Designed miniproteins, single chains, continued (2). Designs and how they scored, part 37

Each design is a single chain, and the fold is of that chain. pLDDT is the mean over its residues in the fold that is shown.

## One batch from the design tools (miniprotein)

Design m5265
Fold by ESMFold2-Fast:
Structure m5265 (fold): chain A 87 residues (1-87)
Amino acid sequence: MKEELLKKLGELAERAIEIAERSPSVEELEAGLEPVAKEIEELMKKNKLSVEEMNELLEEYLKSEEGKKLKERVEELRRKREEEAAL
């Protein structure tokens, strides 16, 4: 069901951001995100979703209250990385 897919996608997105927030290096980030990427691939395969369909579901999730909070966390993480790159 679409609702279950959105919930699972949200859980995976939240885990990915938590890993990114905790990972001080690109290597650790890539290693931490590998299991999340595999779960996304399995979710797509099980539900026969294209990359385009998955992106549409992610956009729909990002419009929710939970997704808006996640987007704010992503923007804050991006800002911190830009500050670190400028140093």
Scores: mean pLDDT 75

Design m5266
Fold by ESMFold2-Fast:
Order: C-alpha cells, then sequence, then structure tokens
Structure m5266 (fold): chain A 67 residues (1-67)
C-alpha cells in the first residue's frame, strides 16, 4: 500500500540526486513522490515536492547555462 514514508523516501532520493547534479534522476524521484502524496491525500507532501520540482527546473536551467 502507498504510505507517507514511501513518499518521503522518494523525495529524499530526489534531493540526493539534486545534490549530485543529476537533475533528470531528481525529477523522476520527485514525480514518484508527488504521485504517492497525491494518492494518499497528503497536501503538505504534495506541496513541498512540487516546490522541489520547480526548484530543480530552475537549477537545471542555470547549470546548463554555466556549462
Amino acid sequence: ALDPSLGLQHRAQGLAHLRQGDFDSAVRHFNRSLDIFDSIGDFQGSMDTSMDILRTAVLRTTARRAA
């Protein structure tokens, strides 16, 4: 069954990939986390994960311009 700990786990994995500069993997984990939080009705988890996705998109754009 889907539960909040699984959503938090995927979010944590997304943040780890983000710290490594692996934006594509970060987005995949954040999308999975968002799907889990949405499925269980965790509004705070969905909100926080959506912000992580937006932040990742901004950082990815900045990294591409810096390269």
Scores: mean pLDDT 78

Design m5267
Fold by ESMFold2-Fast:
Structure m5267 (fold): chain A 71 residues (1-71)
Amino acid sequence: AQEYVEKGKAYLRAGKPDEALKWFEKALELDPTNVEAIRLAVKAAIEAGKGDLARQYAEQVLRFARGEPLP
């Protein structure tokens, strides 16, 4: 799981947010509660121009960080 987060970070550093997003999505498929992967997926989605997907991941971060969903 963490290996996929590291690969995603490498692609973000290389200016490849679409590839980075794929790796963060793989990390989240293995561990949906990985807050670091969710936050990085938000960043990658924003940089890739995928605002709807970025919003989805941002809501997921808030849910896990606070232990309850926002209304």
Scores: mean pLDDT 74

Design m5268
Fold by ESMFold2-Fast:
Structure m5268 (fold): chain A 100 residues (1-100)
Amino acid sequence: EKIDLIKRATLAYLEGKKDEAAKLYEQLSQYYRDQGDEVNALLAEMGAYTLKGDEEKAQELREKLREIDPFRAFLLDTIDASPHKVLSKEEAEKVLEEIK
């Protein structure tokens, strides 16, 4: 279920179907919320807004992540200087390889 959503979102992103990928990330965010996993729900929601080009909303969600999990927010900022990065093409390919 979760792995299926991640694979579908990643494939849509790699195929350049950004709107479809954003919808799948919204579904993934809802899945995490249903599981009580707010950190991963925020990450998936941030991904959806980044794909939609809503950088302001993506940044707002990143600040919410800092309040809930400052260490993970710090890691995201350190690994990628872009405040709007969620799954670069290279990262998406890596995810597909690891969870196939």
Scores: mean pLDDT 69

Design m5269
Fold by ESMFold2-Fast:
Structure m5269 (fold): chain A 79 residues (1-79)
Amino acid sequence: AREKIEELVEPPAAEMMSQLTDDQAATVGGGLMAGMNSMDPEEARKAATEGMDSVDLTPEQRALAEKAIEALVEGVEAA
């Protein structure tokens, strides 16, 4: 269910958002939301990765974004 995906994604997403600028957070967050709405693990990974790749991130920010994407894919697979 959507709530279960949100529970898994929220902790790594919150940590990621705390390290991103507002513009970076909006772009990456948009990708994560598009991925969640797909309800398909492959489409979720694709949408979230496209969001991450469309913005300039430091290696540390990218690692946090990748962690959030993995949580999203895991949540969608479990739904």
Scores: mean pLDDT 78

Design m5270
Fold by ESMFold2-Fast:
Structure m5270 (fold): chain A 75 residues (1-75)
Amino acid sequence: MITSTLVAKKEAKAGETVTVEVTVNGSQPADIVAVLIGKDGKVVSLQTRTVAPGTHTVTFTAPEDGTLYVFVSTE
């Protein structure tokens, strides 16, 4: 079973750098997914990174105005 948890939701402007601290609990690797949704509701950018358990810093620079969603996906 894949569980996706929303960690952060932030409005971002073009050229803005957003930093999010993500904590992965348990003993299994997880995927950190950062997705920027533009004001028209379309996906502008999507980044996925597989990480070990622990605390990780995600840095994202927005290519255009939108809302950044950061998820942690665990099995």
Scores: mean pLDDT 79

Design m5271
Fold by ESMFold2-Fast:
Structure m5271 (fold): chain A 99 residues (1-99)
Amino acid sequence: SAIKEQIEEIRERGKKLADGLEKLYKGLPPESQEKLEEAAREVEEEGGKPEVELEKFKKVLEELLKKGLISEEKAKELLELVEEELKLREKLKEIYEKL
């Protein structure tokens, strides 16, 4: 019961984070969206390790900031949402590995 409730809570938090991330992402210029999607594909090809995903995402955000394609405020919000999602994924993994 307690484990099922923890999993459900993490799922609901993940859904809210995914919705917030999608809304922020769709508000970006098409060029910014394409570059972030490219970084996501490269992470998937490399086995989707959270630390690699975060580093590649940061590099893309830095490039977009230098080109003026994203504001510092939006870049910070996106980074915080991605970090939160990665933390939830790790927490869910810990729960499943506890057996």
Scores: mean pLDDT 74

Design m5272
Fold by ESMFold2-Fast:
Structure m5272 (fold): chain A 98 residues (1-98)
Amino acid sequence: VELSEEELELIAKAEEYLKKAAEAIKNKEEKEKVEELIEKAFEELFKLPEEDEVILIAIGRAKLEMERIINNDTSRPPVVKEEELKKIGEEIYKEKKK
């Protein structure tokens, strides 16, 4: 699947927000800061087509980070396979659309 420049930019922005959120967790920054970064990542990702594997993986990663923040978990991020992240992203997209 070939992505447009705009789609690549949205994915890059989302990934940047996710990286900043992970860094904030690592640096033990406030929960509200991390939640804001994760929300921004989701906003960018939800502008993209649901069928793209890279988008689904990014959504899955954002979901896992959000759950860690809700549970006040400041430990290292779990190592999750891309296939598992894709499944999480697919479920989130299905929930959003119906």
Scores: mean pLDDT 67

Design m5273
Fold by ESMFold2-Fast:
Structure m5273 (fold): chain A 74 residues (1-74)
Amino acid sequence: DEEKKKQEILRLLSLAVSEGLELIRSIKDPKKRQEKGRLLSEFTSKMIELIQQGKINKSQMEKMIEDFKKEMEA
């Protein structure tokens, strides 16, 4: 069921976005918060586009979330 697969991928994205927002909230430096907020926004837009185009699967999403988490921690 392709629709169920898309919903699962969207759920993974929603969890990653929530985690990113919590990380941003913990940052006290306004410039660093703005930078991480931009990274989160760009990541979210890219992921939504890939999902809508059917160009991403669950394994690819999980890898991209892992790479994104490393960027957010840098």
Scores: mean pLDDT 83

Design m5274
Fold by ESMFold2-Fast:
Structure m5274 (fold): chain A 60 residues (1-60)
Amino acid sequence: MSVAEAEAAAYASLSPRTQAVLDLLRADPEASNAEIARRLGVSVATVTRHIAEAAAALGA
């Protein structure tokens, strides 16, 4: 069984900005951190931090 329910709960617990970063990555998995940063109007460092937060919550 996939951890889809646990992933959905973890996603819901993330900040709205982190969710937005994940939504963009799911829509365009080839998107670079720089491209995501441009689309959201934030710095690359901000995107990288949100990806790290998402990975810690979902990828472990």
Scores: mean pLDDT 74

Design m5275
Fold by ESMFold2-Fast:
Structure m5275 (fold): chain A 70 residues (1-70)
Amino acid sequence: MAKKLEFHEKLQKIFDEARSKMKTQSLEEVKATAEKQLDALADEYGLSEEEKENARKILEAFMAHLERQK
């Protein structure tokens, strides 16, 4: 349970950093950085292919939301 909670906290930090970086960086740069951070986090926690795909879909939805707000 603790590791899963820690994963969600780190994932939330990636999203918070992406939101902050959108003020000073392009959408493409922010997306590339967030994808690298997500891949590193997924590797660190040994996520399954299904969990990694779900995380990427959440990231895509979040980035689409940021694009509409910009």
Scores: mean pLDDT 76

Design m5276
Fold by ESMFold2-Fast:
Structure m5276 (fold): chain A 86 residues (1-86)
Amino acid sequence: DVTVKINGVELKPDSVLVVGQKITIEAKSATKPAIVRLVDENGHVLRSWLVRPGETVSESFTLPPGKYAILVEVGSEITRYPFEVK
């Protein structure tokens, strides 16, 4: 139901995307509302977005090098998408 991209590349829960410090996140939900959170390696929430059904949210920012994840919450389900900034 939810697609998350960083710099135009779709995130997968089973692989780590490696990106540079300039980040553009896109999150789209087809049918259900979603809460999308950017977390650091310690689980601290750095940013959060509410994505409504049929909505695409997009934001650009800079992150220091490190390990991060996008958490996508739809109803009771949370999916973790890891990525690394170099």
Scores: mean pLDDT 88

Design m5277
Fold by ESMFold2-Fast:
Structure m5277 (fold): chain A 91 residues (1-91)
Amino acid sequence: SKAKELEEKKKKEKEFEIDVLKTLVSLAFPDDELTRKTMEKMVELMVLKGESIDKINKEIKKIAEMSDEEKKKLLEKYEKEIKELKKKEEE
């Protein structure tokens, strides 16, 4: 159906956007694994939630200025939120 085709297209577009943004993060922070992982999870969460590129860019800048302890807490928060979103989609 047209509705199923639209949903699959949106899913593929989100997957592509996540992949591109994660690649850019990896290129920007090659020597900082914690910052990279935190930003990659933030990007995944924000794209899955349908947040704008402007909001994602704002969050990238905020994370870059955070302490390692703040980044670790934020990473755990993003991982938890991603798991909850994926669980909700499976139900």
Scores: mean pLDDT 80

Design m5278
Fold by ESMFold2-Fast:
Structure m5278 (fold): chain A 56 residues (1-56)
Amino acid sequence: MDSQRQQLRDISRQNRENFTYDNVIRYQDILSQIHGWSDQTVQDIRDRVQQNIQQQ
């Protein structure tokens, strides 16, 4: 948990500096590990994120 929380803070800072699909997906992957989401749920989130990024 502590290591994952540190990674979340680092990725959040990187997202502010360089908002990219890869950085957002890394953030979501860490959240899925913390919450224990299924592969299907993770894929649905990735699809949503990709659509959101395309609107930027």
Scores: mean pLDDT 65

Design m5279
Fold by ESMFold2-Fast:
Structure m5279 (fold): chain A 80 residues (1-80)
Amino acid sequence: MSPLERAAAALEAALATLSPEEQAALEARLQEIARAVAAESDPSDRAAFLARLVARVAEAEPALGPLIAEALRLAAAEAA
């Protein structure tokens, strides 16, 4: 299993413990973080945007943030 597959599996397992309302709230928080980071970032600098997004997600969501941040970082690396 690749590092991305392992990170995705861990995140899926963690998300499965959440109620639908908790999942919706998490999605809304992630959208808010993404909007804030996009407003602070140069649209042409994808690397800076991703680094800031990963850091903000890890900071804002102590329980799931590190798992989401790891999955985002690995997905970005595979897309490169």
Scores: mean pLDDT 74

Design m5280
Fold by ESMFold2-Fast:
Structure m5280 (fold): chain A 71 residues (1-71)
Amino acid sequence: AMPEEVKKEIKELIRKHFEKINPGFAEFLESLVDLAQNGAELKRLLDQALEGGEKLVPKEVMDRLRELAEK
């Protein structure tokens, strides 16, 4: 399972970047973070939710997801 502190950090990044654009979408992405058991699963779920949206996800969020996926 992912540490709660890591989930909180990723959710804060999601809120910072998506909440003002689409609050419902930000809430949906946050729910995927809570659902994920590990970094690889989180990356898969977020990739599905953001299909074609690599340009919408900040580098910092993608770098963090990559770090989690390598564990």
Scores: mean pLDDT 70

Design m5281
Fold by ESMFold2-Fast:
Structure m5281 (fold): chain A 56 residues (1-56)
Amino acid sequence: SAELQAQLALAKSKIGAGEKGKQADKLYGLPKEQVEYAEQVLKEGEALLKAVAEKL
């Protein structure tokens, strides 16, 4: 469904944003708050991806 495709796209976007934040931290270091945010967004994206996969 279009709704599941939209949720899949959102999950991939969140995972990408989290991975990009973690890569930036490895390259030059980020404030703790930004690192925690990147990890949180990555976790949210992975959870959403799992939920969408269970509905497909």
Scores: mean pLDDT 82

Design m5282
Fold by ESMFold2-Fast:
Structure m5282 (fold): chain A 93 residues (1-93)
Amino acid sequence: MKFKVTLLDAESTDPVLQEGLKSSIGGSIILEAENLEEALEKLKEFLSLSAEMEVEVVSVEKLSDTKWKVTLKLTNKETGKEATLVLLVEELP
């Protein structure tokens, strides 16, 4: 299956981290996965690889059978600075 991940919001007390995270998604990305759980694991790997971040799934809200609102907490491993991402995840046909 294909999942489209769209950035809805990014918040951090570090403006460099906030802007970097907004730029990393670039509007939306496409992930190939069997299910939502695998798609979220691939998304965590993508973010961890890109920014040396520890990624935690805070919440997953089901909006429809093919759409979820996902909130992630990211912590920079070196600085301890935190960011929150709010994402729309959509299953594509």
Scores: mean pLDDT 79

Design m5283
Fold by ESMFold2-Fast:
Structure m5283 (fold): chain A 79 residues (1-79)
Amino acid sequence: SLEELERLFEEAVRRAAEATGLSEETAREAAKLFLAGASQEEIAEKLGLSRETVSRFLRVFGEELAALEAALLAERRAA
């Protein structure tokens, strides 16, 4: 559902923010820009972050989102 997708997105944003030291607000904006097709350079410029920070954030965000999706799939198979 859309509610499940939004929950996974917000949890992945929170985890990636914690891992990178970004505020949840900045992390959420970076994730939204990425999903809208923005480049790492565009995200860095818009949010006043280094390209290294953006690269690290997007890597962690992708890893956390994949882990959350895998956990949800496992729960659905166990039910």
Scores: mean pLDDT 85

Design m5284
Fold by ESMFold2-Fast:
Structure m5284 (fold): chain A 57 residues (1-57)
Amino acid sequence: KDRIVSEAFAAKGDKLFSDEEVELLKKAGAPDSIKHVRLTEEERERIVKLAKEKASE
């Protein structure tokens, strides 16, 4: 189980931000190149959450 999880983590992610998430991130001060960044789903959700908090300040 741990071996499979570690292997999946090593593969990281191939998921891009959605267009809506990119707009939110840019409003929070992220560069346009953020739309080309590939992350794991968990990292993507975490970054989007932080961007929402920053944009709401």
Scores: mean pLDDT 67

Design m5285
Fold by ESMFold2-Fast:
Structure m5285 (fold): chain A 65 residues (1-65)
Amino acid sequence: MAAARAAFRERLRTVYGLSDETIAELERLADARGLSLGEVFDQLLDSVAAGRAGELARRVAEEIK
């Protein structure tokens, strides 16, 4: 667990540019749900992907005009 969690934390910082506060919040959610940090992030991405479909469609419609 520790090695995978540390590697994922580093990727959230360096690749995704997340703040330490945001990463800490994700860790709290992971601990509360009994999931790994990566699992919580994947679940959030899946949920956001569904929600962002509408947001992205709005942006594309605005650009196409």
Scores: mean pLDDT 67

Design m5286
Fold by ESMFold2-Fast:
Structure m5286 (fold): chain A 82 residues (1-82)
Amino acid sequence: PVLTGFSPSSGPVGTLLTINGENFKPNGEIKVIFSGSKEAQSAKWINETQIQVFVPKVAAGEVEVTVEVDGQKSNSKKFTYE
């Protein structure tokens, strides 16, 4: 998978984040990881270019977000946690 962007690019815990990208395979195990270690529990596959997730509780500031599909990790992109 490849990450291209976030909508929104910032928010507090509980923000509904749309992750835009490519190669989000259907029927794959999807993990969304914040700060390299914090797995979000609410990741929902929408289509092959979009995943939705609620922002989990992480440290304030810029945090790295990575998507994993069937054990294959994406590039990281930064989300601003408020």
Scores: mean pLDDT 75

Design m5287
Fold by ESMFold2-Fast:
Structure m5287 (fold): chain A 76 residues (1-76)
Amino acid sequence: ARRVRVASVEGPTTLRNPVGESVSAPVTVTLEDGSRYTFEAVGEARSEPGTTRFSVTPSAGGHVAEPVPLTEVTLP
């Protein structure tokens, strides 16, 4: 797997969830190398107040471990 910085994110603006809630939404990210990937972002709410961590399943594989706003993705 490789980590790549996100240059921009296109998708729903509501990616922050209150504690006890989760969200799922398509998100398209443009990486610093100019690559574009469409992911299904699955945000799982934390048991404590704070930042929701995301798991994003792109068409090409990978995941995102950064809180919103998305700054980095992990690709295969």
Scores: mean pLDDT 52

Design m5288
Fold by ESMFold2-Fast:
Structure m5288 (fold): chain A 79 residues (1-79)
Amino acid sequence: VEESLRGAAEAVRRTADEYEKKAIDAENQGKKELAKLYRELSEAMRRTADALEAGDVETAQRYGDEAVELSKKIKEVEK
């Protein structure tokens, strides 16, 4: 169970790295608000990964919910 959670944490952490790259790209394009949202999403995902590595599924769910809300805001800004 803990090994499976660690694998999930690694996957989430890699996705967080991709959003960090998107934040840099958005910043280079002058899209400051979008860049900020991508950085916040990356941070929420890193916290989710940390909680998963600790086996704290409840805390991981809370940060995951935060990531979902940030994803919705990103979609509104990209519109």
Scores: mean pLDDT 82

Design m5289
Fold by ESMFold2-Fast:
Structure m5289 (fold): chain A 85 residues (1-85)
Amino acid sequence: MDQEKMKQLVLKSGILVGMMQIMLAVAKMINEDESVIAQLEQLTKQADALYAKAQQAYDANDLNTVQAQYTQIQKVFDQANKVFK
C-alpha cells in the first residue's frame, strides 16, 4: 500500500540522515582533516534539507516526491561514506 511505502521511505530517510549526523560528530571528535569535516557538514545539511522535503511530501500524500527525496538522500549518504572512509 502506498501509505505504508511512504512511511517506510520516510523512516529509512531519517535513519540515513541520523547516520550522517553521527559520522559528522565522530569526525569532529577524532579531529579528522578539516576538509573531510567541511565536506561532511555540507552533505549533512543537504540531507537535512532533502529529509524536510520528504516529510512535507509525506504530509501531502505525495509518494513520487517522497521516493525522489529518498533516492537523493541515498546518493548523499553514499558520498558521505566515501568522504569518511
Scores: mean pLDDT 86

Design m5290
Fold by ESMFold2-Fast:
Structure m5290 (fold): chain A 94 residues (1-94)
Amino acid sequence: MSMLDMDTPTMTDEEGEVLKEALKKAIEILYKKGLISEEEYQEALEKIEPYVKSLKERGAGNLEELVKFLEEGKSKIKNPAEIEAVDAIIEILK
């Protein structure tokens, strides 16, 4: 690890797996509530792993910062099922 990486906590491999599970759970909620099609559900699942890998490679923050981002984004969501999906991510990432 570089000095910069030591000063800024980055996502661990274990945290990356938790994030994958959280995103998968959110997408499953959207699918079961009928907000996304089966095709969109499968496409979203395929994008989770590359997305989490990209975040880890950038060192772009920790799960605490992601939770803050989701809490702020939640205020802009009007659909209760989408709010439920975001809440599921936040609960898993706590």
Scores: mean pLDDT 72

Design m5291
Fold by ESMFold2-Fast:
Structure m5291 (fold): chain A 80 residues (1-80)
Amino acid sequence: SEEEKKLKEYFKNFVDDIIKQLEALKKRASPETQKKIDEIINKMKVLAEKAETGSLDEIKKIYDEIVKLAQEAFDLVLKE
């Protein structure tokens, strides 16, 4: 459906914005933490690709995983 396509586009933009914020956060982190954030960003990119062809239920699960990954990246910086 057109509405489903539009939702997937909005979700992609949402994930892209989070990745941009994590890239900015990474610049302020130690080299060790930067590597861990890079791994998190790569996981988010894979999840975003899955969301492009996924069902709405799959997108909901992917959303929860993206949020958890973002929280993990923030926690890594706070522990420095």
Scores: mean pLDDT 85

Design m5292
Fold by ESMFold2-Fast:
Structure m5292 (fold): chain A 83 residues (1-83)
Amino acid sequence: AVKELTKTATVKAGETVTMVLEAEFPGPVKVEATVETTTGADGKSPLVSVIAGAKTPTTGVVIAEAVAPSDGTVTVTMKATEL
């Protein structure tokens, strides 16, 4: 089965926001991350750096760091697939 977790943060101009998603699973998983941003009033989106992986075979972790030239939102989704 595939399980998804989503976290959304608002980022203000000149701000850096760190988002962490961590979840335990009943068995070994493959972890992937996707990122969506909304465009600010100036047409610019937050710049996002993402690391996705397994902390243990059964623990998924996604760390996303976002910096914004203008106000916007960042949505990070962790997708875990059973192996």
Scores: mean pLDDT 74

Design m5293
Fold by ESMFold2-Fast:
Structure m5293 (fold): chain A 73 residues (1-73)
Amino acid sequence: AAKLLAEAEKHIAQAEDALAQGDVESARRHLDRAVELISKAYEQEGANPQVRAKVLALLDRVRALRAEVERLE
């Protein structure tokens, strides 16, 4: 799960960079990929409290960025 969550964080960072550049489509694609990776991590180790806490934190960040994407459209 740690590698999947690290990759998801990288995609969230890339979505933030894309939004800063006005690239809404790229941001959306990176957020979709982050959600896919987060879901896989939860399926693998969702019973682990540390993994669950990280999943919830990353999903909160994705939700905020998706709201920003919708605001810019």
Scores: mean pLDDT 83

Design m5294
Fold by ESMFold2-Fast:
Structure m5294 (fold): chain A 81 residues (1-81)
Amino acid sequence: MAEELREKARKYAEEIGDKTLKEVEKSTPEQARKIAAETGKELFDLARKIYQEDPEHGKEAAEEILKLALEFARRVNELLK
């Protein structure tokens, strides 16, 4: 169960991140910053929710999503240069 939760959370976070990066590439810098900020917040909220609902099994899944959110932020910063 814990591994299944982690895998589902990871895939969901990756799908959201990938979709948003494609939108960022096609947007103006101002729109890109807004979209990136909204997606980053969504990923952080997802991690927090998972951890709070199941602290025993959700902690590792939440940490994985948080790492993906940080990587997403780095990739957005590179695209906006």
Scores: mean pLDDT 74

Design m5295
Fold by ESMFold2-Fast:
Structure m5295 (fold): chain A 65 residues (1-65)
Amino acid sequence: MQKELDEAMMTIALSALRDELESYEIKDDTVYVRLRKDTPEKSREGAKLLEKIAKKLGLKFVVLE
């Protein structure tokens, strides 16, 4: 139950910031995000916010470059 709620909340956050990222994936307890090369500064800001959310939900966060 808690894992399902954490995944749902993270999915909502990822969907809200989808345009800031090249791609994202949730696998088990880990969130993977790939930064956009065209807008790297804005993409990094989005990833930083998502990392903070993931940490609060007890999920691992990995940035792919």
Scores: mean pLDDT 76

Design m5296
Fold by ESMFold2-Fast:
Structure m5296 (fold): chain A 64 residues (1-64)
Amino acid sequence: SSEAEKLRKEIRELIFEIAGLTLKVMGLHLQGTPAARAEADALQAEIARKDAELQKKIAELKAL
């Protein structure tokens, strides 16, 4: 269905966004500056929010 196709697209986009943010966090940890640590903490909070959104969309897709 078009609804399932939309959810699959949104799930894929969230997975790629989380992966990109995770790589950026790793790079910031390697910098080891206070500013980089603060940015990494903010991005980790964003990753947690996107993970929660991803789990909701996966549950919605499974319910279809």
Scores: mean pLDDT 90

Design m5297
Fold by ESMFold2-Fast:
Structure m5297 (fold): chain A 87 residues (1-87)
Amino acid sequence: SSRVPSKEEIEAIAKKYSEEYGIPDILELLEKLLKEHDVYHAQMILNAYLLAKKYGDPLLKEALEALKAEDYERAEELAEKAAEKLE
């Protein structure tokens, strides 16, 4: 089976997280990204956004800035480092 979620699955995940965290812009951001980027990169962006909102870690803030610059590889690296530090 595919390890990369379908576009519809990502949209459902974004809605669930939007409801759980009370962040209504998650789905809008994700839909915008899915128009130009693959599902894998869109999911990395969603994860970085949620972690940045929840923890306020400087590494997660840098990850969001990388996402704004469309540097998805850098954004994923920074988000992973932040998540490891917050364990």
Scores: mean pLDDT 67

Design m5298
Fold by ESMFold2-Fast:
Structure m5298 (fold): chain A 85 residues (1-85)
Amino acid sequence: SIVEKAKELAEKAKEALENKDEKALYEYLSELGRLLRENPENKELIEIMKEVMEYIKEHGSPELQALAEGGLRDLERKLAELEEK
């Protein structure tokens, strides 16, 4: 399922962060972003991406933390929009 693929990508993104592999991290985040764009009303995908961004905010470099904060704001907005329906 797409949710299972997203969970695998999320785990790989966390591993890339731990290994300081910025290129791999951005590739996995890009793939997760693509899945969200293709499935914009899938709350589970948004929640998975939010979990990854929260992990980056807690464990990443200052630069990655700033990117994660921006990502979290966008994801929170998407969740709020879905809850208004």
Scores: mean pLDDT 84

Design m5299
Fold by ESMFold2-Fast:
Structure m5299 (fold): chain A 56 residues (1-56)
Amino acid sequence: EVEKLRAELEAAIRAYLADPTDENIQALLKASKALMDAVGVDEAGRIAQEIADRLR
């Protein structure tokens, strides 16, 4: 399940970067919150940083 939440967060980040619409921002916030609820703030932050490093 964590792999699914991670994939959803990555997809949301990619969608936001392609087109920063309100809908894509809302999707990004929802994906971030779902991951945080599943793995906690520290691990969610670590995963988000790893994704950001890959996308730069």
Scores: mean pLDDT 80

Design m5300
Fold by ESMFold2-Fast:
Structure m5300 (fold): chain A 85 residues (1-85)
Amino acid sequence: SMNEEVIEIIDVIEENMLELLKKAGVPEETIENLKKLIETFKEIIRNNNFSSDEIRELFEKLGKIIEDLLSGKITLEEGIKELKK
């Protein structure tokens, strides 16, 4: 299904992104926070029947949250709340 394909894409992006961030010296605590955020995102996708447009909007939202987390503008808790809106 489209949801299964999207989850596979997320898994590949996560694996590559986290590996690169670890090599770049991003703190372990930040890496763990990103893992928790991405797992929440995957659970939202798994538990809902989204259209392609809704999935696109969710990816745009996730990208902004990841950027804000990496720059220290928001906490993990704030990021998870934004994802669930």
Scores: mean pLDDT 82

